# Designed miniproteins, single chains, continued (5), part 53

Each design is a single chain, and the fold is of that chain. pLDDT is the mean over its residues in the fold that is shown.

## One batch from the design tools (miniprotein)

Design m17941
Fold by ESMFold2-Fast:
Structure m17941 (fold): chain A 65 residues (1-65)
Amino acid sequence: MLKKATALFRLMAEAQDLGGKVEIKEEDGKKVVVVHAETEEDMERLRRLGKEVEKITGWKVRVEK
């Protein structure tokens, strides 16, 4: 299992635990991981994790409602 896959699985698991969902999109030729959450508190938590995942994967992570 690749380090990038582990980081993505962690993000997906955290989002699912918070009742959110994860989508992978392509914007301007770049991979973007979009994470959906219901509350501002959950969005802040996922944004913090998303920054770590961006550093590991090189993909952009965006948190939305």
Scores: mean pLDDT 77

Design m17942
Fold by ESMFold2-Fast:
Structure m17942 (fold): chain A 78 residues (1-78)
Amino acid sequence: AARAELERLLAELRSFEGKTIPVDEFGERFGPLLRRLQAAADAAGYRLTRVEIEGEFSADGLVKITRVRVELAPAPPP
């Protein structure tokens, strides 16, 4: 269950690759997803260590998401 949710959220983030979004929606779209991804990683026995989102900006206030990268590490035992 926890691993499946982690995989689903990773796929959801990567589905943004090649999509264009308004700059003012960036925080709204990625903020909740990153918070849920961190919780899902923790629940699955991983630590979310890094997320990189790359984009190309245009003069009309749009950003094209060109790459999403996620780094996970095993969580230390409690």
Scores: mean pLDDT 82

Design m17943
Fold by ESMFold2-Fast:
Structure m17943 (fold): chain A 79 residues (1-79)
Amino acid sequence: SAQDQIHLLLEQAGAAHAGDAAMQEFIVRVAQAVQNSKSLEELKEKLEELLEEVRKTHPEITAAAEKLVEEILKAVEEA
């Protein structure tokens, strides 16, 4: 299911970035956006806002953050 794939993606990102506080915080916020969004459009908007914030506050994790968002959105769209 999409929920199982999203859970796996978040878990894998958390493991890959163990000890990276900025990336761990981003993963938590992505998980919250997934849980609290009622539509794909709302989720996309929230995730784009999170990416914009990361680009300004933690530019060093931007590439990893963008990859995670792309994978999450693909999983939701394929559901």
Scores: mean pLDDT 85

Design m17944
Fold by ESMFold2-Fast:
Structure m17944 (fold): chain A 64 residues (1-64)
Amino acid sequence: SQSEKAKQLNKLLKEAEEAIKKGDKEKAERYLEEARRVASQLTGVVRLVALAEIEKLEKKLKEL
């Protein structure tokens, strides 16, 4: 369950990064919101790493 959630999160983060690269702010926001929901269901160090990655992408998004 945790491994599958981590896999889903990784896919959402890659989709968000691609959307940011293409300048699609609305799509990137949707993927990051979904990533936040999945990350909230993770525990321990995996959650902390996931939240840090989401935060970095959110900062890139705000600079668009």
Scores: mean pLDDT 84

Design m17945
Fold by ESMFold2-Fast:
Structure m17945 (fold): chain A 61 residues (1-61)
Amino acid sequence: SMEVLEELRELIRKLIEAIEAGDRETARQYSERIRELMDEHNISDEEAKRLLHEVLSELAA
């Protein structure tokens, strides 16, 4: 579970970086992988939103 959450955080970080770079293809691939990981491990949208907020705060610092 903790390892899965760390992988999800890394994928979210890479997704944000791809979006900022304008790399639509890479962003789509990361978004798809995030969705698959969430479905496989029953990660809720609320949990994913918390991780997104954490990653955005880290990148803004």
Scores: mean pLDDT 84

Design m17946
Fold by ESMFold2-Fast:
Structure m17946 (fold): chain A 73 residues (1-73)
Amino acid sequence: SEEQEKEEEEKKKKINSLQSETQEKLQTNVEEAIKSLKKYSELLKEMFGPEFGPKIDEEEKKAIDYLKKLAEE
């Protein structure tokens, strides 16, 4: 039983390390996604004109907030 407890503890440490690494990778990917989203929003403003600027900015903010929330999980 003591040998099984040590094996379980080692597995828990590996899981914790993988969770931390996954979170770091997600944060990096979220930063790149935000950059892409900003470029997309600029193209939409160019396509639809200045009257749609405020609506496009509002949707961009919502999307960025969602991406940041994903990076926190």
Scores: mean pLDDT 78

Design m17947
Fold by ESMFold2-Fast:
Structure m17947 (fold): chain A 70 residues (1-70)
Amino acid sequence: LDPDLIKEVENAKSLIDNLGGDPKEVAKGIVENFVRVKKKKLTDEELQYIADTLGVSKSYIRKVKKEAEK
């Protein structure tokens, strides 16, 4: 996995756990940043890691990735 992705996801998990937040909105922000800003192709394994760590469905993460690629 990309170390930058791991760091962003771990930081996001910490923020959700300590401050509260919508895991779906946080996950969407991470996916959109990597796809649109960093121009990175996220692997299926990286999408699974985001889904599992933040407690959102992989189907939701796949939908966000597809929308971010437009």
Scores: mean pLDDT 82

Design m17948
Fold by ESMFold2-Fast:
Structure m17948 (fold): chain A 78 residues (1-78)
Amino acid sequence: MEEAEKLVEEGEEAYKKGDYEKAAELFRKAAEIYKESGDYKKAMEAYGNAALAYSKAGDIKKAVEAIEEGRKITEEMR
């Protein structure tokens, strides 16, 4: 989905600039859109990127939440 892909690109740019909190939010929004559209692979990748960005921002609780969301998708694929 074009909207989710744009959010990933904006998240990558924010991450490169060191805006980790912004990057994490953009990746999480993209992951939610991919999940709703059934693109589980891209959703897991985006949740993983959100978790890494939250971790870099020091928001360990949100990083763990993003990891758990990606894990739930992996369980649905079995």
Scores: mean pLDDT 83

Design m17949
Fold by ESMFold2-Fast:
Structure m17949 (fold): chain A 74 residues (1-74)
Amino acid sequence: MADKLLELGKKYDAQGDYETAASLYRLAGEIYEQNGDKEKAAESYRLAADSYAKAYGPDHPVAQRYRKKAEELA
């Protein structure tokens, strides 16, 4: 249920728990990718990259990794 993970991620992001939000967005992206939904996978990985950037900084390797992964899918 990737849609529910995405919604839960948005809830934690709104609360300032960026690390948990990023993990939930990443899991949603993985599920969408596995199901062949490249557009929603790319969106979820962009949200993960943004949340990792908020948690660790925009130049952090994890944020850059998921930004690149989102770009490769769309």
Scores: mean pLDDT 84

Design m17950
Fold by ESMFold2-Fast:
Structure m17950 (fold): chain A 70 residues (1-70)
Amino acid sequence: MDETLARIRKALGKIFDPETTERMVEIIEEAVKENLSYEQVRERALEAGFSERETNVTGGAVLGAQQLIS
């Protein structure tokens, strides 16, 4: 888990600024721990003020992390 989150943080940090990256990682970590659906992840990201692009990237990262655990 921690190793997967560290890799996601590095990948997101190449595209987004550090503050946005950390906020996205927080949502991804919570979503993986709570086993949230893609729709629930999108809702949380949009409520946090993310753009559609940032929301889609966050949702994709959650799906990828959940597939590695499943």
Scores: mean pLDDT 77

Design m17952
Fold by ESMFold2-Fast:
Structure m17952 (fold): chain A 66 residues (1-66)
Amino acid sequence: KREKAEEILKELEELNRLYEETGDKKYKDRAEELARKLIEELSKDPTKYFDSAEEALEFYEKLKEL
């Protein structure tokens, strides 16, 4: 469901905020790992989170810009 993708995006934003506050690379590394796993899931089955490939591609582009 799209809610799961949105939750992951929120976690990525939180990790980025923690990295900005602390400067600790561990938060950046965790954010990169989480994003990579989400991208892998979307590449394997875009319908896991979205009903259309178009919506999945739009989300993927937004994720890459984050």
Scores: mean pLDDT 74

Design m17953
Fold by ESMFold2-Fast:
Structure m17953 (fold): chain A 68 residues (1-68)
Amino acid sequence: AEKYLKAGEMAEQLGDNKSASEYYYEAGLKYFEEKKYEEAIEALEKALKLNPDNEKAKKALEEAKKKL
């Protein structure tokens, strides 16, 4: 999860919002698999902030919120 978060931060710094969104999405999935739902939600919200059309992140965020 941390590795994907760092990659996302670097992509944002380079102005690559599409790649940053994808990295934050991957981080969110890793947190979700670890049952760290609050961290998953934070990562997925960052993904959607950078790319609101990221359907995968949107769906994953809905699932993570259901777990609370």
Scores: mean pLDDT 81

Design m17954
Fold by ESMFold2-Fast:
Structure m17954 (fold): chain A 67 residues (1-67)
Amino acid sequence: SAAEKARREEEEFRRRVEELKELARRAGEEHGLEEQAEGVVELLEAHPEKQPEVLAAEAEGRAELAA
């Protein structure tokens, strides 16, 4: 059903957000930017409505680096 599909998409989206937070923390550790990385994680947690925009921006940045 459409409701089941929406719930699966929401669960998958949540998993992607958690992966993004983990990547941010790892990048912060590798580059000595742990405070900045934690700030990004806090903003994502405080504003879940912004998570789709952040994921889109991350994907665009990754594509630009690959080009």
Scores: mean pLDDT 70

Design m17955
Fold by ESMFold2-Fast:
Structure m17955 (fold): chain A 87 residues (1-87)
Amino acid sequence: SPLEKVDALYEEAAKTLSEEERKVLDELVEVIKEGLEEGLSLAEIAKRAQEKLDALYEELAAVDPARAEEIRDRALAFLEEVNSALS
């Protein structure tokens, strides 16, 4: 199922992530799963996930801009893998 694919991708990513990175991905996974359960299009799910990531990035960048960019890049790579797996 699409939900099982998202869980598998998250579990694989989480093996090498810090606690801070896992918290960011957890919030993105929640948005993606909610969108899938509601039957939203992949484009709408991607939009909502991007909006969530943008909000999290702004919070992190206020504290440490360089670290925020690193986390955002990892999160964007994860979102691309999810989109590819669900396409």
Scores: mean pLDDT 87

Design m17956
Fold by ESMFold2-Fast:
Parts: C-alpha cells; structure tokens; sequence
Structure m17956 (fold): chain A 68 residues (1-68)
C-alpha cells in the first residue's frame, strides 16, 4: 500500500477548507478546494479534480449569498 504524497497534500487542503467553512470563511474554503482540485489533476485523478472544482464554486456561491 503506497499513498501518493500529492494525495496527502490534497487531503490536508480538504481539511483546511472544512475548517474555513466551519468558521464561515467560504472564500478561504473555496481557495483550499481549488488547491485540492489542482493537486488531483496533477496526479491524473480527473474525477476528484472535477469534484473539488465544483465544491470550490459552491463555496464561492455561499460567500456571495452570505454577503447579500
């Protein structure tokens, strides 16, 4: 069993996004999800890359609604 170091980094970015979301910082959460998406894309995991890209967009949408 071998885990790609970039998958570990993507997981850490996911955790950062969850923490930011918990504190209501949806803009920061979006940035962390975007970083995770780019890491997954770099290792050829297009499925997770797309998933995290969509999560980032959802977080930006929540930030916009919270400001309205």
Amino acid sequence: MKIDPKEIEATLYHIQAVIAKRYGDYEAAAEWFEKAAELYRSIGDDENAERYRKLAEEMRQKAEKAAA
Scores: mean pLDDT 81

Design m17957
Fold by ESMFold2-Fast:
Structure m17957 (fold): chain A 93 residues (1-93)
Amino acid sequence: SSEEILKEAAKFLVENKDEIERRADEMVPELREKYKNLPLTDEEIRRIALARAAFEAAVEYLKSKGIPIDATTRSAIAEAALAYVEGKAEELI
């Protein structure tokens, strides 16, 4: 179910926080260049990086477990990634 995918993704993100933060930090220079014409703060750019890193890592994880990444699964992963960025991922577990 989508609720089971949401819980699994949220658990993965919480358990792999250091890896997600490392991926986000590596994305920051690319995102600064991409969004250079927008009045975004460094904190806002890092928040975007963290959301993208969380989403991409959770997609890779679920694919490695043989879970099909359809629209419903992508939506559940996106919800887990947003909760993770807001410090609320543990509430989904």
Scores: mean pLDDT 89

Design m17958
Fold by ESMFold2-Fast:
Structure m17958 (fold): chain A 67 residues (1-67)
Amino acid sequence: GAADEKRRAEAAEGLLTGAVIYTTGNNSATATVTKFTDTVIEGEATIDGVTYKATLDTSTQKLTLTK
């Protein structure tokens, strides 16, 4: 549901910024950072088997996720 999608998006953002990495039973969250600059963080995050391409613009604080 929408709440689960929001939680996965927040986990992806946390992984890209290094705020959280976790694994619990069959649930896991991992991220690979592909670009890190003062204004943008880009990467790929997999949360509970769902892979997101993520771009965080630190100047606007906007996170963009693509499935």
Scores: mean pLDDT 63

Design m17959
Fold by ESMFold2-Fast:
Structure m17959 (fold): chain A 76 residues (1-76)
Amino acid sequence: MLYAPASEADIEALLERFERLIEEARALGDEELAREAQRLLDEVRALAERGEMTEVDAAMFMMRAAVLELELRNLK
């Protein structure tokens, strides 16, 4: 493995973060943002289940979550 594996805590936090994003986006009627968040959640889950999630992957997903959170806040 080229990078260290992501911690279980980081993976769990990412899954919860994307789940909250999906719920909030749907509550605001932004189906496109909800769909993108769901896609990212599915990718995180798949990588975690395969044991392939690296620290770099976790950092990238955290950045993507932050971008979607910012977009969601701009809708409010």
Scores: mean pLDDT 82

Design m17960
Fold by ESMFold2-Fast:
Order: sequence, then structure tokens, then C-alpha cells
Structure m17960 (fold): chain A 80 residues (1-80)
Amino acid sequence: DKEELEKKITESLRSLGVDEETAREAAKKAVEAYLAAESDELGIQKATEAVLKALLEAGVSERTARMGAISVGDIIREHS
């Protein structure tokens, strides 16, 4: 389940033009943040925040980073 979720997030971010390594790192941070949270709602919020931060720190544009964060939230909601 963790590996499948991480893979789907990575593929989604790559479809937005994010480099494979950056996408993989952001996906891993998102899944870690989600699983560490005490509720699904909080986990989705923490995962989207983690992706946004990771992408912005990697130099991804604000527009693409925001789209990535939204996509991650949707993926986790559909998997949870």
C-alpha cells in the first residue's frame, strides 16, 4: 500500500513536468507525513503541505507546486 501510493504520487508529479528524483522525494515525504498523522483529514493536509514545501525548495514553479499538492490530496483521498 505505501509503495503503491508513493508510486502514484510520483507518476502524477512527473506528469506535471517535475523531475523523477524530485517527484520521488516529494512523494516519499507526502506518504511519511500522511502515515504519521493521527487522522486521515490531518494526514491529507500534512501530505499536501509536505509536497508543496519539497517542490518549492527544489525550485519547481509555484503554479506547478500548487497543482502537485492538489493532485496528491486527491490521490490520497481516493486511496484512503
Scores: mean pLDDT 84

Design m17961
Fold by ESMFold2-Fast:
Structure m17961 (fold): chain A 64 residues (1-64)
Amino acid sequence: SLEADLEYVKRAIEQKPSAESYTALGNVLKQLGKDEEAIQAYKEALRLDPSNEKAKKNLAELEA
């Protein structure tokens, strides 16, 4: 479920923040329709790894 996915990703970020975990957070937030929060999560992923292709693509789609 999206709620379980959100809890899992938040725990992953609390343990060890990474571009992958922030990209996953953005993906779950996007699926929940929380576009502004998803944008912030993708931006944080790109701050940690500017080459993250999924975060770049998904951020561009939400800001279009």
Scores: mean pLDDT 86

Design m17962
Fold by ESMFold2-Fast:
Structure m17962 (fold): chain A 93 residues (1-93)
Amino acid sequence: AVELAERALRLAEEALRLAEEALERAERLGDEEAIRRARELVREARELIREARKLLEQARKDPDDKKLLLRAIGLVLRAIGLILEAERLLEEL
């Protein structure tokens, strides 16, 4: 279970990186309001990924604590949702 959560975290981190690169490109050509909202979503996703990483590190030390693992997975899923919303906003530019 921990290994699957770590893989999901790595995929979320890669998706975040690609969204940040898309945001930087869009900032030169797009709607300032849409870019601002996408930037805020990317920033929140980054914070959720950072927190999920901390929780997964704690879960490795106590693998019997399923609550830490589930919380970490929940944060990763929320981050992915924010990344997808940011990408949708950038595609509308």
Scores: mean pLDDT 79

Design m17963
Fold by ESMFold2-Fast:
Structure m17963 (fold): chain A 61 residues (1-61)
Amino acid sequence: MAPLLARVVEDFEAKSPDELTLRKGDLVEVLRGEDEEWWLVRRLATGEVGWVPREHLEIVA
């Protein structure tokens, strides 16, 4: 299965422990997109996993 990759287009600050703080330019792997508004991702640089708003991501794969 090919990894689904996304680039962070806008900073996001986590507001709960299940969410992942993102910085513009970060690369993430999309693990699940079960909700239209929220995706579960893994940050490629650190391996951290958390939920993020889909609108802060741009698919690059």
Scores: mean pLDDT 79

Design m17964
Fold by ESMFold2-Fast:
Structure m17964 (fold): chain A 68 residues (1-68)
Amino acid sequence: SSELREELLRLIGEILRLIGEKEDLIAEKKKVEGKDEEKAKELEKKIEEIEKEIEKLKEKIKELDKKL
């Protein structure tokens, strides 16, 4: 159905947004590694939280795929 397709596109868009945020955080972490261990750890924690969000969205996509 069109509703399932729109929901899939919305979830894909959210995943792409989160991947972009994760890449920015990885780049910032690389800049501070070996210079500021505290900041590097904070950035790593944020990266892990984003990875968890991406995994949850992937699970939602799999559940929608089962309904197609």
Scores: mean pLDDT 85

Design m17965
Fold by ESMFold2-Fast:
Structure m17965 (fold): chain A 74 residues (1-74)
Amino acid sequence: MERAAELLREGRKAFEAGDYEKAVEYYREAYSLSPTDGFRAAALRNLAKALEKQGQTQEAQELQQQADQLEQQA
């Protein structure tokens, strides 16, 4: 859990620095290491935002839908 949260923080730093490529890398790692659907949803939403900045709007939309599905689970 802590490692996934750390990767989300590093991704946010990269995103704020305008390094969207690095942000995508950190968010993908955070997703793979996330032990809960809540953390996975957060990683997918942040990943989608970084992909939008890179012009990959279709993939970003698909990831947003996946995040919404995860947040609906009990």
Scores: mean pLDDT 81

Design m17966
Fold by ESMFold2-Fast:
Structure m17966 (fold): chain A 64 residues (1-64)
Amino acid sequence: SKKEEYLKLAEEYKDNPTLSSAYYILAVGEEVDEILKDEKERERLKKRADEYARRRLEEEERRR
């Protein structure tokens, strides 16, 4: 993964603190992007389920 590539570069350039730190920051960015991608997909599925449940409740209310 891109994150692992950046972590390897940070380790390779450990003798250059500025460069090593920059690669660690890039690796953290990739990790955050992966987490956000999964979170957004979960949120999308939850939104669909909630919308379906809401329509069912409205249908039930109309039959009362």
Scores: mean pLDDT 75

Design m17967
Fold by ESMFold2-Fast:
Structure m17967 (fold): chain A 60 residues (1-60)
Amino acid sequence: MPGLYRAVEDVETDSPAILAFKKGDILEVLREYSDGMAEARSLKTGKTGLVGMDKLERIE
């Protein structure tokens, strides 16, 4: 479901397609794809990229 999510762990990546973030960062999920992947934007950095939904918890 699109909306605001909090990262539950750090993610580091060498891929420009994958969003890197730190545990506790707030991400806006823009589009959720099948199989648990989503396009998200980091509210901290403004960067967008792919994220695994298993790395996120939904917030209000």
Scores: mean pLDDT 80

Design m17968
Fold by ESMFold2-Fast:
Structure m17968 (fold): chain A 94 residues (1-94)
Amino acid sequence: MEAIQLAQEGVALGQEGIRLGLEALKIAKSQEAINKGIAAALRGAGAVFLGDLGLKYAKEGKDDLAIQLGQQAVADGRAAVELGREAIRLAEEL
C-alpha cells in the first residue's frame, strides 16, 4: 500500500508542477520566469515518469524498488511545485 500511495503522490505533485510551470510561461515577461517555468514542467514530467514506473513495479510485487521510485517521484514532484510557484511569482512581479 505505501509504495502505491508514494507513487500516486509523486504523480499528483509532478502534474501540479507541470501545471504551475505552464501557467507561469503564459504570463512570463522575463527570462528568469521562463527558465523556472520550463524547469518546473521538466522536473514535474520526471516525477510523473518515476511515479508511473513505481506503480508498475508495485503491481509486479517489487515493493522495495517501487518505494524507492515513489520516494524519488515525491521529492522531484515537490521540487517541481516549488519551481512552478517561484516561476509564477517572478512572472507576476516582472
Scores: mean pLDDT 88

Design m17969
Fold by ESMFold2-Fast:
Structure m17969 (fold): chain A 100 residues (1-100)
Amino acid sequence: SKQLQKEADEISKNKDELLEIAKTVREVAQESRAAGLDDIARLLEKVAETLEKMAKEKGSPIDLSLVAMTLAVAARIAQREGHEELAEKIREVLDKLMKV
């Protein structure tokens, strides 16, 4: 009873956190597109869609790993192209995701 309630509460909290992270990712994708970084914007949009799917239909650790890898790649591309502030925002999203 108490154990099942704790597990349900953690799943509920994780769902809300995943949706908040997805919203932040969509905002960073919009900033990337405004900066002319369409490739990064597309990668981030795919990440947001995957996070939203994970929030609705419990995602696997593989889905989380793929999202984390995609965010790391997007940050590296942004840094390589001289968009250090954007790269930092993407890294902050990745750090937030890894704490869920």
Scores: mean pLDDT 79

Design m17970
Fold by ESMFold2-Fast:
Structure m17970 (fold): chain A 57 residues (1-57)
Amino acid sequence: MLARATGDFTAQTPEELSLKKGEIVEVLGNAPLGHVLVRSLATGREGLVPGGGLEPL
């Protein structure tokens, strides 16, 4: 599933991925505490982001 970041997010842990508003990601799976595992299409990097910060495409 593709999704777009609705705002800027700054990673606070090594497992999280920083995103800029409008960045397109591929959702790889759900994680605990409302997080999702994503892959950035711009960088190819993978990490956890808050699920509420993503808009499905």
Scores: mean pLDDT 82

Design m17971
Fold by ESMFold2-Fast:
Structure m17971 (fold): chain A 61 residues (1-61)
Amino acid sequence: MEKFRELLAEAFDSLDDDASEREKLKKFLELMGYSKEFIEKKSDEELLELAKKKAEELVKE
């Protein structure tokens, strides 16, 4: 849990408060090790789903 919160804080703090949901999701996924090219091909819905799955992986033992 703590590691996940730290990663989210780092990603979101590096963006302006006006950053779109898409920009925030892209930043989070880049921190998770996805390439920019891979992320750019995804829709907003796909990015959100992928980020949720990655978040779940970080908290599961």
Scores: mean pLDDT 68

Design m17972
Fold by ESMFold2-Fast:
Structure m17972 (fold): chain A 70 residues (1-70)
Amino acid sequence: SQEERQKLIAEAIELAEKGDYKKAAELLREASKLVTDPVEKENLLKAAELLEQGLTPEEAERILVREVLK
């Protein structure tokens, strides 16, 4: 559900803020499985990759917004 997706994203952000980027990325990939829109799914997967590279959730969100505005 959309609520489950948002909960997973919120938990991922909290984990990333604590420095657990690997777990945060795993939760974003799990959230992507609950999304039917291919654009939203791709954006969640891109955010997961950025977090695994050690970028903060804020930095990952900024880069993701830039990609979507293409």
Scores: mean pLDDT 73

Design m17973
Fold by ESMFold2-Fast:
Structure m17973 (fold): chain A 68 residues (1-68)
Amino acid sequence: MKDTIDTIKKQLDATIKYLKSKGWSREQIEKKVEELLEQLSKTYNLTDEEVKEIREYVKERIEKIEKE
């Protein structure tokens, strides 16, 4: 559901920002976020399209954070 996807995106964005604030490298953040996304996709029975949308969102957020 769209609301579930939006909630997951916000949660992952908050996690990325938190891990960066703790001095995690981009590679460590990417690995942790992918692990979380795999668990969330199983828990919420996400479709391939929903998983792809979340992955694309996360990739953009990590790239923007790296450039800042």
Scores: mean pLDDT 79

Design m17974
Fold by ESMFold2-Fast:
Structure m17974 (fold): chain A 65 residues (1-65)
Amino acid sequence: MEIDKEEMAELARKLNELARKYLEEGDLKKATSLAVVSLLLAGVAEDEEAIEESRKLLEEIDEKE
């Protein structure tokens, strides 16, 4: 069983986009959950751009909590 890193990276980017939408709506719990899952997927995929976006989202969420 091989992990498809390209699919994982693409999913991570999509989850970052959803996390940002929930953050803008004030749903911090959903935003946090999506950003954490995205960070894990981006880490597995070794997608530095997606990792950085997930980190920024989590920092923005922490600032609001």
Scores: mean pLDDT 81

Design m17975
Fold by ESMFold2-Fast:
Structure m17975 (fold): chain A 80 residues (1-80)
Amino acid sequence: MAEKLAEEAERLALKAAEAAKAGNYKEAAELLEKAAELLREAARILEEKGTEEDLERARELREAAERALALAKKLKELAE
């Protein structure tokens, strides 16, 4: 179910935030990359269903995935 994938991604994002607070930028980046993968999979499932609500939710999830990947890139640069 798409929402379960989105929920798992949210849990990974929270874990990434804790890793970043601890200075573990590489771990935080890897967790955000995994969260982005789950968000993209959730979006794909919703796009396949094709209702207007599902397509809007899928767009939100894809935008969240792109933000997570952008943050992961910055964290990797900090970790070097």
Scores: mean pLDDT 86

Design m17976
Fold by ESMFold2-Fast:
Structure m17976 (fold): chain A 90 residues (1-90)
Amino acid sequence: VVIGQEQRELLMAILKKLGIDVDNDGFLDEEEVEKLRELLTSENSPLSEEERKELISLADADKDGYIDEKELEALERLLSDPSLTEVEIA
């Protein structure tokens, strides 16, 4: 499965809505990527059920309704590297 540009843009919009400081260039630094990981893995996340479902569906390569470590790493790479337009999840 591949996650690409459209997924990145949607994720950036959601992160901005959640108050994560997004650079105007649309990429996350290392601290912001760690914040994303916390939001996706924490049970105390401020995400609504619908927002959490949306993020999971964008990253869920296995279609199991959960984000595993490989899917998180793929998202982090896509969001932090401006040269990447898509990332394949093995």
Scores: mean pLDDT 63

Design m17977
Fold by ESMFold2-Fast:
Structure m17977 (fold): chain A 54 residues (1-54)
Amino acid sequence: SLAELVEKVREAAAEILAENPDLTPEQIVKRVAEKLGLSEEEVRALLEGKYPLP
């Protein structure tokens, strides 16, 4: 579901930031995209709340 995908993206971003606190937002987006097999554009859209939640 979309809500589960949003949560996975947010959790991955938090984990990556905790391990790499010096990363920029764009670098975090890139690593999340690589980890989850999503595009960087999809990760940005999900993190920015551009999708409605159920």
Scores: mean pLDDT 77

